Designed miniproteins, single chains. Designs and how they scored, part 52

Each design is a single chain, and the fold is of that chain. pLDDT is the mean over its residues in the fold that is shown.

## One batch from the design tools (miniprotein)

Design m1798
Fold by ESMFold2-Fast:
Structure m1798 (fold): chain A 83 residues (1-83)
Amino acid sequence: MTMSNDTIVSMSTGIDSGFNGVNSNMNDYISNNDTTGINDSIHNITNISNGGTIIYSTSVNVDSSNSVINDINNIINNSNDSI
């Protein structure tokens, strides 16, 4: 199903639109409902705002957990608060 991919792409785009002149890069992630949870990592989320005044980079790794969406949402929320 493409729903998960669309969600991650949307989040990446959301971060990008939060900062002008931004590079957002994420690896694909897939939820494993037959296992403990999501076994994937989203890394190298880089945001530069208005000439590099604000630089934000982090990586999110999830293993045996369904908190990837929450972690990404917190990153986006923090970015908006920083603006």
Scores: mean pLDDT 41

Design m1799
Fold by ESMFold2-Fast:
Structure m1799 (fold): chain A 55 residues (1-55)
Amino acid sequence: SRDELIRRIEQLEREIRELENYMNNNDLSLAERLELVNKIRELRDEIDRLREQLA
């Protein structure tokens, strides 16, 4: 289960990087930018919860 949690965190971190790169490399509407910011926040919250389970 520890290895599964670590893999999940790594997948979420990669997804966040992909979203951040997309935001930095594309001309986005305000609405689209807010949607992506909210998605990144949700992913970071999930990572924090998973890291608490590893501690």
Scores: mean pLDDT 88

Design m1800
Fold by ESMFold2-Fast:
Structure m1800 (fold): chain A 100 residues (1-100)
Amino acid sequence: SDALAQIASAGAEAIRRKAEELAAASKDTELAREHAEQAASRLFLMLGGISTAALESVEKARQLAEETAESMKDPRTREYARAMGEAAVKAMEETLEKLK
């Protein structure tokens, strides 16, 4: 549906934007970019599930994003994945509100 596509698009854009922010804010930009890319890749694999969950409940989408981040073995990648996941769910929530 158009709604699902818009939510998924908003989430993907938020993940990309947050990944760039996190990499740029770091003093070790190259290493930060690698961690950000790993975090973003995992979240993109789960994007369809998170977006579908958001249509039913933003809380379920947040839980899936948090579980995705917790699956990361590296602490920095996990932290980045949490930040990106939070940004994605927030963008999805805002998009759902605009579609009402």
Scores: mean pLDDT 86

Design m1801
Fold by ESMFold2-Fast:
Structure m1801 (fold): chain A 100 residues (1-100)
Amino acid sequence: MEEELRIELIRRAAERGIAVAKKALESGKHDKEKLEKVIEYLEKALEKAESDPEEAVRYLAEAEVVVNPEMSLEEAIELLEEALREVEEGGRELLSEPTP
C-alpha cells in the first residue's frame, strides 16, 4: 500500500526525467554524452521500480551524480530517500484530513 506509493513516485520521477532529457538531447544544445547517461540510468530505475525499489533509487541517484558530479552517490541516495519520505508523509497528512 505505502510501498505502492513509493514505487509510483520513483516511476514518475524517472519518466519525467527521461522525457526532459530526451527533449534536451533532441535540441542539440546540451552535453549529449551526459544526457545519454542520465537516460540510461533513469531507464534502469524504471525497470527496477517494482522489483527492487532500493536499486531503483540508486539508479535515480546515479543520474543525479551525472548532472552534479560534486555530489557523492551516497549523498544523492540519502537526499532522494529523504525527498520521497517527505512526499509520502506530506501526502498522508493532506489525505488524512484531521477531524476539524
Scores: mean pLDDT 72

Design m1802
Fold by ESMFold2-Fast:
Structure m1802 (fold): chain A 68 residues (1-68)
Amino acid sequence: SSLEEEALEEIKRLVEEYKKGKISKEELFRRFDEVLTRFALEAAAQGWSAEEIEAAIRRLKELFEKLV
């Protein structure tokens, strides 16, 4: 979905900023949590099921681990 794609793109930008030394590791993890929280709230507001949101969050976390 576009929400998951938007969250993914934001996560990729955060990782790039971290790799360029523009943000600390602590800031990276804090902002990653903010992205997940915003995604979950927006998805719930659009009528996503809890199972769909949980599955998407798992995919975003797995990708974040791979990118860091």
Scores: mean pLDDT 88

Design m1803
Fold by ESMFold2-Fast:
Structure m1803 (fold): chain A 65 residues (1-65)
Amino acid sequence: SAEESVRAAAEAGRAGDGAAAATGLHEAQKLGMSKEDLERALRAAEEGGASAPAVAAGRTAVKNA
């Protein structure tokens, strides 16, 4: 589900796995999660220390929502 994808993305971001975080945000966007919820997940990933490429990929997912 979109909620599961966002949860997985936030957890991956906090663990420093930028690729998994970006993938989760992209899947959540495809599943129709709101832009606001994607923005919250992106902030959680950034606060968790997600890499610059992962943050950039997350911003792209938010723009496409």
Scores: mean pLDDT 69

Design m1804
Fold by ESMFold2-Fast:
Structure m1804 (fold): chain A 55 residues (1-55)
Amino acid sequence: SAEVEARYNALLERAKAEGLDQSTIDELVQVVREERETGDREGALLRMNEILERG
């Protein structure tokens, strides 16, 4: 849905604003792409949180 996509985009923009490394941002983008293919929203959110904790 548009709301889910907006939420992911907001999270990516926040990561960029926080000055996270480009490789970390690329990992976040990859998680969003995988969620779109699999529909595993819960797993995607867990992976995004793990990536952000590392960055």
Scores: mean pLDDT 73

Design m1805
Fold by ESMFold2-Fast:
Structure m1805 (fold): chain A 75 residues (1-75)
Amino acid sequence: MPPPPSLEELQRLLRLAEIGIEALPSVPEETRRLYAEARELVRQAEAGDASDEQIRRGARALREALELLQRLREE
């Protein structure tokens, strides 16, 4: 079973998503919702309130948001 990503890795993924959102003239509500969910989970992890399962959920949401942002850039 792979270990959950580190808090540092989650923060890097979150920053990449922020840059991706800022680079686009418009962002769909679904993509923003995924980013907001991930941001909240990262904030909980930073506070020490997140379980390993919540950290994995945050990483999944961030990767999904990044994939959606990548598709928008390829439009």
Scores: mean pLDDT 77

Design m1806
Fold by ESMFold2-Fast:
Structure m1806 (fold): chain A 95 residues (1-95)
Amino acid sequence: MSAEEREEFLRRALEEAKKLVLEKRPDLTEEELKKILEEIEKYFGLPLIEILERLWENVPFADEKEFVEFLAQLLIDVYDDFSSLDQYKLLITLE
């Protein structure tokens, strides 16, 4: 996979994850999801695309569907309790 193909894949997976979150949590709005993503970027000090790349590389996902479901759950967890980011920290900061 080229770097461009990977970025497209990651961005597509994030958009599918956002849709899944809005379907599961009708109390959530697109504006609140945008705020969550901005807070995640600020917490790690990394662009969102790099956070997504680190998750994809560090977690043994079987397929795109599993990755989308994982991202959706991460967004829900962070919305309900911001300290939930601590459980994802190792997966994003692992070198």
Scores: mean pLDDT 80

Design m1807
Fold by ESMFold2-Fast:
Structure m1807 (fold): chain A 95 residues (1-95)
Amino acid sequence: SALIDEVIKKLEEIKPKLTPVQQQQVDATIRVLESLKGRPLTPEQKKTIKDIKSILDKLLKSDTIDPDLLKKLLQKMTELQVDAGVEQLREAVLG
Protein backbone atom coordinates (compact mmCIF):
# COMPACT_ATOMS: atom_id res chain seq x y z
CA SER A 1 0.00 0.00 0.00
CA ALA A 2 2.88 2.45 0.73
CA LEU A 3 4.21 1.92 -2.83
CA ILE A 4 0.73 2.51 -4.32
CA ASP A 5 0.19 5.66 -2.19
CA GLU A 6 3.57 7.11 -3.33
CA VAL A 7 2.77 6.45 -7.02
CA ILE A 8 -0.74 8.00 -6.75
CA LYS A 9 0.77 11.13 -5.10
CA LYS A 10 3.39 11.47 -7.88
CA LEU A 11 0.75 10.94 -10.61
CA GLU A 12 -1.34 13.75 -9.05
CA GLU A 13 1.81 15.98 -8.97
CA ILE A 14 2.53 15.50 -12.71
CA LYS A 15 -1.15 15.66 -13.84
CA PRO A 16 -1.33 19.52 -14.16
CA LYS A 17 1.63 19.46 -16.62
CA LEU A 18 -0.16 17.02 -18.99
CA THR A 19 -2.71 17.40 -21.83
CA PRO A 20 -6.43 16.72 -21.07
CA VAL A 21 -6.26 13.30 -22.82
CA GLN A 22 -3.13 12.35 -20.81
CA GLN A 23 -4.84 13.58 -17.60
CA GLN A 24 -7.74 11.16 -18.32
CA GLN A 25 -5.17 8.32 -18.64
CA VAL A 26 -3.64 9.37 -15.28
CA ASP A 27 -7.13 9.36 -13.66
CA ALA A 28 -7.83 5.86 -15.06
CA THR A 29 -4.45 4.64 -13.70
CA ILE A 30 -5.19 6.16 -10.24
CA ARG A 31 -8.54 4.27 -10.18
CA VAL A 32 -6.72 0.99 -11.00
CA LEU A 33 -4.10 1.67 -8.27
CA GLU A 34 -6.86 2.44 -5.70
CA SER A 35 -8.56 -0.89 -6.58
CA LEU A 36 -5.26 -2.73 -5.90
CA LYS A 37 -4.78 -1.32 -2.34
CA GLY A 38 -6.98 -4.03 -0.71
CA ARG A 39 -5.33 -6.93 -2.60
CA PRO A 40 -1.95 -8.72 -2.75
CA LEU A 41 0.03 -7.54 -5.79
CA THR A 42 1.32 -10.04 -8.35
CA PRO A 43 5.09 -9.85 -9.06
CA GLU A 44 4.24 -8.42 -12.51
CA GLN A 45 1.95 -5.70 -11.02
CA LYS A 46 4.59 -4.80 -8.40
CA LYS A 47 7.26 -4.49 -11.13
CA THR A 48 5.03 -2.29 -13.35
CA ILE A 49 4.12 -0.03 -10.38
CA LYS A 50 7.83 0.29 -9.41
CA ASP A 51 8.69 1.13 -13.06
CA ILE A 52 5.98 3.84 -13.05
CA LYS A 53 7.43 5.25 -9.79
CA SER A 54 10.97 5.33 -11.26
CA ILE A 55 9.80 7.16 -14.42
CA LEU A 56 7.74 9.66 -12.35
CA ASP A 57 10.77 10.36 -10.10
CA LYS A 58 12.80 11.26 -13.22
CA LEU A 59 10.00 13.37 -14.77
CA LEU A 60 9.39 15.32 -11.53
CA LYS A 61 13.12 16.23 -11.15
CA SER A 62 12.90 18.50 -14.26
CA ASP A 63 10.83 21.64 -14.87
CA THR A 64 10.29 20.42 -18.46
CA ILE A 65 8.65 17.12 -19.43
CA ASP A 66 11.00 14.72 -21.27
CA PRO A 67 8.84 13.38 -24.16
CA ASP A 68 10.61 9.97 -24.22
CA LEU A 69 10.07 9.46 -20.47
CA LEU A 70 6.44 10.58 -20.83
CA LYS A 71 5.89 8.06 -23.65
CA LYS A 72 7.39 5.31 -21.44
CA LEU A 73 5.14 6.38 -18.53
CA LEU A 74 2.02 6.23 -20.75
CA GLN A 75 3.03 2.75 -22.00
CA LYS A 76 3.45 1.47 -18.39
CA MET A 77 0.12 3.06 -17.35
CA THR A 78 -1.60 1.29 -20.29
CA GLU A 79 0.09 -2.02 -19.30
CA LEU A 80 -1.31 -1.71 -15.74
CA GLN A 81 -4.81 -0.82 -17.03
CA VAL A 82 -4.83 -3.82 -19.44
CA ASP A 83 -3.73 -6.17 -16.63
CA ALA A 84 -6.55 -4.85 -14.37
CA GLY A 85 -9.09 -5.23 -17.21
CA VAL A 86 -8.09 -8.88 -17.77
CA GLU A 87 -8.42 -9.58 -14.01
CA GLN A 88 -11.93 -8.00 -13.94
CA LEU A 89 -13.06 -10.14 -16.92
CA ARG A 90 -11.65 -13.28 -15.24
CA GLU A 91 -13.56 -12.53 -11.99
CA ALA A 92 -16.80 -11.79 -13.95
CA VAL A 93 -16.59 -15.16 -15.81
CA LEU A 94 -15.30 -17.39 -12.94
CA GLY A 95 -16.77 -15.64 -9.85
Scores: mean pLDDT 81

Design m1808
Fold by ESMFold2-Fast:
Structure m1808 (fold): chain A 64 residues (1-64)
Amino acid sequence: MEAEKAIQEVRTQALAMALAGASPEDVLATARRQLEELVNKGILTESQARDALSRIRELLERLY
């Protein structure tokens, strides 16, 4: 599985949750869990997961 595509899918899902009225905390908790699972499966590195989560946090800060 391509790492870049996996990150894009997590980000898209996070945005969809936010637009559906989920709290920023719930969105971040879900994204973190999904990214941690991708690291455990060997799809992402720890650094890629951390960077992706930071990008999602920045996006949510602008939206909320």
Scores: mean pLDDT 82

Design m1809
Fold by ESMFold2-Fast:
Structure m1809 (fold): chain A 97 residues (1-97)
Amino acid sequence: SEELIEALEQGTEGAKNPETFYESISHLIGVLTRFTPEGSEHMMKAAQYDGIKGWATAAVNTALSAAELSDPASGEKIRKLAEQLKKNVDELLSKLS
């Protein structure tokens, strides 16, 4: 959906800095709960103890699953954004190590 794509764009940008990470990823996970409510709840609980890495892994995996359930055009856009989110998170974690 357009809302998911917008939330994923915001999450991808927010993942560049620790200050914006949690707000942007929390919003994205909130949007993603409408696609996989049970799975998203379990992922949020796991992420709470794993910090940035846990939150990011939950968001990326759920977005990739949502891409598979979307129309081809939306799915391709969601997949590309999820890949960019993963890259931004990996770069963020590299800076915090």
Scores: mean pLDDT 72

Design m1810
Fold by ESMFold2-Fast:
Structure m1810 (fold): chain A 106 residues (1-106)
Amino acid sequence: MKIKTIVLRPDAPLTTGELSDEQKEEILKEVKKAIEEGYDKINLVATAPLSSGGEVALKAAEQVAEFIKKNFKLKEDPKLTGVGIAGKAFSGIEAPAVVVTAYIEK
């Protein structure tokens, strides 16, 4: 199975699960390219600081999934995972910053 990975860098919009216009354009570009190459399954894994991180991460993954579903006709809805991780994993990233990674499978 081939996997494409798209990493959304944490900035102010990602701390609330909201996407910037630049992040939206990058998602559209990379997801479209993956689908054109025959990738048809999307898994979104979001990570956030350990406190309420799983809930915050899941909300960010849901925002990305909703945006993808609105813009692309998929065979199945994206699968979502939210994970709280230790703050050291976010070195150089402001809390409660979130990183969303899209794994697009063939």
Scores: mean pLDDT 65

Design m1811
Fold by ESMFold2-Fast:
Structure m1811 (fold): chain A 92 residues (1-92)
Amino acid sequence: SEYREKAKEHIKKAIEAEKAGDLETAEEHAKKAFLYAAKAAGASEEEIEAIREALDALAAGDFEAAREHAEKAREAIAKAYEVLKELAKELE
C-alpha cells in the first residue's frame, strides 16, 4: 500500500527529528504519519478531514473542538493507531 509506505517514511523522519532535538519537525511528521495510516486503514475523505481538524484543534490548544472532531472519526482513529503500531514494529 502506497499509504502504508508514506506513513512509514514519516515515522522514520519523526524519529530522526526527535533524535536531533527538533521536536517541532518530529510533531509535523508524526501528524503526517497518522493521516497516511488512517488512509491505509481505509478511512473515508470525511473521516480524514475530521482527523485533520482534530489534530489542528489540538495543536491550537482547543481541546473541546479537538474532541468533537475526533468523535466523528473515532473508528478510523483506532484503525490508524493499529497501522502505526504495526509499522513502528517493522522499524525495530
Scores: mean pLDDT 86

Design m1812
Fold by ESMFold2-Fast:
Structure m1812 (fold): chain A 96 residues (1-96)
Amino acid sequence: MDIEALLLFSEALTAARVGDYDRAAEILKELIDKYPEAEFEVEVNGKTYKIKITKDSIEVEDLDTGERKTFPLKSDEDIREAVRELAVFLGLAEEP
């Protein structure tokens, strides 16, 4: 487990939870820049997810259901939308 990548990802989720999507996007940019091959598990709202960082995306798997989602991170707009959709997928936010 890449502990430093896990901690940085957790910081991004904390920012997203309070609606600070610009801060969450900034942290995700740092995460993919510094740890492009990191793989770790995170517990969010009582559920466990497998997170895989690539050079231009984040892959998330719900380990209880097997549901997978890939979030592209190629542009600033992609990263902002990825943060919003990731927060919804992880149960941290509701769709408006």
Scores: mean pLDDT 78

Design m1813
Fold by ESMFold2-Fast:
Structure m1813 (fold): chain A 72 residues (1-72)
Amino acid sequence: GLFADADPEGLEKAYGLVKSALKEKPPLPIERLVSMIDSGLRLDAARRAELLGMSAEEMLAALEKAVQRHRA
């Protein structure tokens, strides 16, 4: 998966940041959300490109799924 090898602490931080950002009005642009994820997870070019193709809700779902996998 997209975040399969992510650091659990960085992943929890990225998830929290994106979840909080989605409550803001006006909503943040996708590029800004990707930058927030990169601050915790240090994205490579391929993962960054994949995230830039996602909606904000798809990013949140991917982060939540990865967080659940690390908690299990």
Scores: mean pLDDT 75

Design m1814
Fold by ESMFold2-Fast:
Structure m1814 (fold): chain A 75 residues (1-75)
Amino acid sequence: SMAEEERALAEAEARGLAHLPVIKRANEAYELLTERYPEMPDLERMELASEAAVLAYREGLSVEEAIERVLERRR
């Protein structure tokens, strides 16, 4: 479940094993793309989610705004 994933992420951060802000954003972006574009191929969705997560982290954008920017670049 998402609650279990959030807890595992928080525990990893607390142990100093990793800062996972990009991974958390990638998971959020993948879920949003699945809901809004269910017909999108899985590989394409994974690539877009990863690109949007990196952009959101580096530019301080919301995941939703980052998805829009990535999609605009593509089409």
Scores: mean pLDDT 73

Design m1815
Fold by ESMFold2-Fast:
Structure m1815 (fold): chain A 94 residues (1-94)
Amino acid sequence: SALEEKIKEIVDTALDKVKELEDAGEPLSSVRGVIQLMAQEIEELLKDEPPEKAAEIVRELKEYALKRAEEMNLSEEVKKLIEETFEKLIEKIE
């Protein structure tokens, strides 16, 4: 669907940014894995839930992802990438 294509574009853009940061020397293999798992979870939510409820759950996933990034002591640039990626996903789902 058009929504699935837009979500994929947002996720692929985020993964490209992770690759740029990895190439600059940040150890982000775990971050890449988390983004991929969250993308899959969002795709499953969109199959079973109405968009408004899916957006609400994605907001909760955003808060969880940011908390995990803090616990992993990730850079502010990586935390901002996570925040911006989730905000774009929420905007497209709504």
Scores: mean pLDDT 74

Design m1816
Fold by ESMFold2-Fast:
Structure m1816 (fold): chain A 80 residues (1-80)
Amino acid sequence: MEAERRRLEEEVARRLEELGQKIAEGADREALLEEARRLGRELGEYLGLDEEEVEELEEGAVKAVEAKALGLKAEKAGLL
């Protein structure tokens, strides 16, 4: 169902934002990026994607968290 899929995608996006914020605040980057990979894998598996597509979603989740953390750190440092 599209509405349920959208809800799950929104929930995963929210969790990825929270992980990026925690990294920007000085939390364990490696542990939180591993959590991002896990969230991407779980979403991909739920959506019935194949292994290659799931791997792409894992990489996308990690990159999204890293980009969020970098952006927040840059803002905090006055670089943006």
Scores: mean pLDDT 80

Design m1817
Fold by ESMFold2-Fast:
Structure m1817 (fold): chain A 89 residues (1-89)
Amino acid sequence: LKERIEELSKKSGIPIEDLEPVLSLADEEVIKMVEEAIEKYKLTGKDIVEMGREIAMLKAERGESASSPVTKEDVEYAIKKVLEKRKKE
């Protein structure tokens, strides 16, 4: 997992510290989705940090702990929210 996050950091230019909160609780399928979104939408470290905040808020709304696994639905929701914010800016 750590090696996978480091690989994605190197490939995307996004700091490990920005990726780790989102990806440390994600499986390979979810990590792949984030990797594809970074490439497709040209996501920055700020976008990834915002995704992490959206996921944390969604987990809190469901009554889940911050340490709960990150799901595909969580990532899809967070990507949508980040892209909506980029349109406003």
Scores: mean pLDDT 76

Design m1818
Fold by ESMFold2-Fast:
Structure m1818 (fold): chain A 95 residues (1-95)
Amino acid sequence: PEPLPLLEPPEPPPGDSITLYTLRDGRLVSATRPLEAPVTREGLVAALEELRRELGLGESDPYGVLLSHRGARYVLPPTRQSAEAVADLLLGLLA
């Protein structure tokens, strides 16, 4: 079997948002949640957990993350890390 193509992140909606994406049946599936100011670790964890539930992701299922914040795009490659670990990584990317 050929290697899976690299997941291209979906186009973010206007404004500040967080998007999760994954492959289901060879198709890109995504879910997006707007971010409220101020962006907090607790808010990111809650958004990530809600988006994972919307996508039907189990604890070990890989997912990519796209954070749109103040016109900048931050992309995490597909990961199996917890919402808490991903929130910590995203906060580290914010200036």
Scores: mean pLDDT 75

Design m1819
Fold by ESMFold2-Fast:
Structure m1819 (fold): chain A 89 residues (1-89)
Amino acid sequence: ADIAITRARGSGKTLEVEVRASADGTVIVEVYDENGNLLGRAEAEVKAGETVRLTIPVSAGPGRYRVRVRLIKDGKVVAETEVEVDLEP
């Protein structure tokens, strides 16, 4: 199974992430700051070939963030990806 971040961007205190999943399961998105602190989390159920958009509020404001995306099926991580996003003022 594969997972792809098709879009990741933010403005102000909000980060938007679009994810395409190649298999049915649960998509988990976690946002970390540059020091490795977890700032936000969102999840959504997906079907094979589906693209889902998640909006995560970020309390820390502008800066560079690490976005980690995992696809969970039958309690196992079957795909994972990560991207860095600059959150502009």
Scores: mean pLDDT 81

Design m1820
Fold by ESMFold2-Fast:
Structure m1820 (fold): chain A 111 residues (1-111)
Amino acid sequence: AAALREELLARVRARLEELLARDASATPELREAALAFLEKAWAGEEVADEELAKYSDEQLARITRWLQVAVLMALAGLPEAEAEEIVTNGDPAAIQEITERVRELVEKIEA
């Protein structure tokens, strides 16, 4: 159970690193922030308001987009273009369905 949670996180992290490496707007500071926010979110921990205040709304929006695309690629098995399409033009119902399936998988693994 724990090993599979670590494997899923590693898959999301690998996809996130691939996205960040190809995006010229991803400064070292934003890459560090995106990876840290992924680990916080995966652990069910809140990112402190003081930490969020270090970044502009535009930077936070970019981090959120990278995280959402990486999650869809890694956990739903979507290619990058499809994941970006869902995040950009997304049907909220489709995003919710994918999120729910991922949550069910994690819960089944933890049982």
Scores: mean pLDDT 74

Design m1821
Fold by ESMFold2-Fast:
Structure m1821 (fold): chain A 99 residues (1-99)
Amino acid sequence: MEEIKEKLEEVKELLERVLKESKDPLVKLVARNLLEVLSKLDLSKLEEAILELEIQIGLLGIVRGVLLLIGNEKEAEMVDEVIEELEELVELLKKKLEE
C-alpha cells in the first residue's frame, strides 16, 4: 500500500510538471483530466482503479499517436513518460489485488 501511495504521488508530480512544461493544448487537457481522475481514484476498490487507469493509458496512447503524426516528438516523449509511470502504478495495484 505504501508503494502504491508513493507511486500515485510520483505520477501526480509528473503530471503537474507536464502541465507546466508542455506547450500543446491537447497534452495539457489530458494531463488536467488525468490529475482529476487520480484525485478521485478509490484505492479501496482496486479492480475499478485498475480499469480506470488502463482506460486512461489507452487514451494517452491515442494522443501520443496523434502527436507523432504531426511531428511533435517532444510532447509525445512527455506523454510516453506518463504512460510508463501509469503502467508501473497499474502493476503495483495488480500485485496488491493478488494478495
Scores: mean pLDDT 86

Design m1822
Fold by ESMFold2-Fast:
Structure m1822 (fold): chain A 87 residues (1-87)
Amino acid sequence: MARVTVTVTGLGSRERAEAAGLGVADALEEAGARGARVTVSADGERAVVEAEAPDKEVAEKAARAGTEAGEFAARASGGRAEGRVEY
């Protein structure tokens, strides 16, 4: 099994970070990842979403989908998103 982590930064508020995290979690699960967990920083600058994928293909698809969702959420604040897969 592979782990997928998407980090979204530059969100500027806790409300925005929570919304970004939920959007990324939904994208990861729609791509076939499981057990998406959202962690938001106390200052609202960062959201980290972690999920598990059954195989490499699902992990790569989920990382891409989650990163795209995170980039969309962060665009208005000038933030960024980065996806990572661990095997």
Scores: mean pLDDT 83

Design m1823
Fold by ESMFold2-Fast:
Structure m1823 (fold): chain A 66 residues (1-66)
Amino acid sequence: SMEEIELELAKAIIEDLRKRVKEGALTKETLEEMIKNLEDMEKTHGKKLLIEKIREALEELLEELE
């Protein structure tokens, strides 16, 4: 289904994002900007499963960088 494809794609993107954070390639400021951009997309185009899952993961990663 479309939802299953979106969830698998979200998982792959989230795993890459986690790796980049661990390697120091993504800063707290970059994560905050990415979250804001995804929130702006959701306000303009409505909530999409793929975008929502990526945003949730970025918020979790940001909390871990405290």
Scores: mean pLDDT 83

Design m1824
Fold by ESMFold2-Fast:
Structure m1824 (fold): chain A 95 residues (1-95)
Amino acid sequence: MKITDEEAKAVLDEVLKALGLTKKNIRAFLDTDGDNVLDIAGVRAFLEAAREKLDPETYAKLEALFDLDNDGKVDERELRLFVRSIAPLLFLKAA
């Protein structure tokens, strides 16, 4: 996927704004044990919450950010790629 860091950041900022979250707030949500490493379970919970609270267009942008198969599902492999892409933007290490 030829998504730039700028496009990824823009999608993340749009999602966070739609959910009423800041990067500091989302960091605590994704880093549940406080070790500066993203928890895949936390990322999955975030995506599930985003799916429930975001409009279909905004959620589709988020899915496109990490969905390599474009099948409308996020598997563990795609979640790991998403974590690696987003962790630097949140000052976290990918697990």
Scores: mean pLDDT 61

Design m1825
Fold by ESMFold2-Fast:
Structure m1825 (fold): chain A 79 residues (1-79)
Amino acid sequence: SIADLLEQLQSSDPEVVRQAAEQLARLPASREPELLAEVEKRADQLSIGVLEMLLVIAHERRMEALRAHLLALLRQKRA
């Protein structure tokens, strides 16, 4: 599930993080609203590093709504 992949991105194991990022990068664009909703639910739990990894994925997949939301979250965490 997307929830499990987001948890795996928080792993201390680089191999687990890489595999989770690869799976998220393969998500169809139609699943962007689901991914956005899961990110919103976990906003306070996601580290800056994970948000930056998700930004790369959103950019590569052209998920513009998710990208805008992630940028807003990063600004809030850095304020």
Scores: mean pLDDT 82

Design m1826
Fold by ESMFold2-Fast:
Structure m1826 (fold): chain A 108 residues (1-108)
Amino acid sequence: KPRPPPLSEEEAVDLAAGTAIGAIDAVANGYDPEKVRETLRQLAELFKEYGFEKAAKILEHAAELVDRMARGEITPAEAYDELIRVAEELGASPETVARMRGAAERYR
């Protein structure tokens, strides 16, 4: 097993939220949603192995949002609104939340 990264739980949550931003943006810009989902799920499993359960939940939720976007069930702006809600509930920093809100504005 690889050693856990030297991250706090709060840092792991912010890193996961940043990764989720990149994932939504990639799919919104035409990247393969199935490959993005696979990557997010692999990262979620890795974070679970390290004990970063909140960070893993953000990545799992992002994978679901990417799937819903790929099916045309939600817009990228709606995906960001759901991601922001979950990230705030799981303790993402105000700076990370502001970054997510700024990203969402690109799709409104």
Scores: mean pLDDT 84

Design m1827
Fold by ESMFold2-Fast:
Structure m1827 (fold): chain A 60 residues (1-60)
Amino acid sequence: SVLESAQKLLEEIKLEAQNADENTLHELAIAEEDLQSSDVEKQVAAVLSLIGIREDLKLK
């Protein structure tokens, strides 16, 4: 499911974020909370946020 894929993405990003800055870690924490929400719109927003966070990590 989309949620299972998003959970795997979250775990991969957590491993990649060892040297992430404070702002990136804060965004990751918000995305993790939103992904655990029962609100589908928050879950979708979390997935988009995780994609953005991963792109930011690749640039550093």
Scores: mean pLDDT 78

Design m1828
Fold by ESMFold2-Fast:
Structure m1828 (fold): chain A 66 residues (1-66)
Amino acid sequence: GAAERRAEEAKRLLEKALEEAMKIDPSLKGFEVEIVDDETLRVTYETDQGTFEEFLRVDDVLARLA
């Protein structure tokens, strides 16, 4: 549905933004973006300081990156 397409688009945009961030920030070693539900993404960051998790709203990601 429309909500599912919005979540997939938010994931795609966030993955592109994180790929670009990795090119300029050597402390960011990797990332994973996962759709939790139609409103929520889970992001896992792999850094020099360890692994960190963050939950982002699909609407917030689209507002910032779309």
Scores: mean pLDDT 85

Design m1829
Fold by ESMFold2-Fast:
Structure m1829 (fold): chain A 84 residues (1-84)
Amino acid sequence: AKELVERTRELAERAVEAARAGDFESAARALVEAYKIAEEAHKKGLYEAAKESLGLIQRAVAEIAAALSPEELAKFEAALEKAA
């Protein structure tokens, strides 16, 4: 359970770093992978791990939204739709 949360943390941190570097495709892929981990944790009944993982993802998304211009944020959102 803790390993899933730590993997989600690593992916969330990677996503923020990639987004700040202007690599929106890598940021989007990292977030999509993190969401899949949280979803699998939920499916397995690991609700606390899933909740903590979603919290890490939500924090990363908020940091990205705060760091990017509206134009950059639109590019990031388009990359998220393509990665999903």
Scores: mean pLDDT 84

Design m1830
Fold by ESMFold2-Fast:
Structure m1830 (fold): chain A 72 residues (1-72)
Amino acid sequence: SGGLRLMQGNALKTTQGAADELGKLDKKKAEEVREMGKKGADAKTVDEVLKLTQEALDFAEKSIAELKEKKE
């Protein structure tokens, strides 16, 4: 359905943005977020797309927080 395809596209764009931000601090961890985002975008249900996207975003947020703490 159109809804699933739209959510898959949004998931890919959102996780790509998070990966780009993380990539300014750690390129390897950013690559991990991009791969997680692709898996989320490939999911076959809206609920699975949302869950996998949230896991990717949580990983990115946690990684950014840990990297910023190391700089202080």
Scores: mean pLDDT 83

Design m1831
Fold by ESMFold2-Fast:
Structure m1831 (fold): chain A 66 residues (1-66)
Amino acid sequence: SLVEEVREKVERLKEEAETLSPEERLELAREFHKEVLEVMKKASEEEQGEIQALVAEFNAHLRELL
């Protein structure tokens, strides 16, 4: 499912972000947000809600790394 693909992506990106500089994390976040916009165009309303929650989780993780 699209939700499972995004969840897997978030877990991988969370691990990657821990090894990056603040500037590289911003670039990683920008690319991820672009990918999410494309996925959202294909997602159902229910899947959109779950994907938004996963994006919020990733953003929270990035804030913890400050």
Scores: mean pLDDT 84

Design m1832
Fold by ESMFold2-Fast:
Structure m1832 (fold): chain A 62 residues (1-62)
Amino acid sequence: LKPVEASSSIKNPAANPKNPEILKKLQEMQPKIDELSGETRLTDENLELGVEELKLAVEELF
């Protein structure tokens, strides 16, 4: 006997769905998250860029 039907159904767990603006904010963080998630790629890409520039400098030295 557990008549704990204390409006658990009417708890309204949806407290923040009224603010879709949060979605936009999250979207703004998307690029940052992507950068963090793919830091290896970003860092690698930067390294590649540096190597390319170095190659140009070496070629000019010749």
Scores: mean pLDDT 56

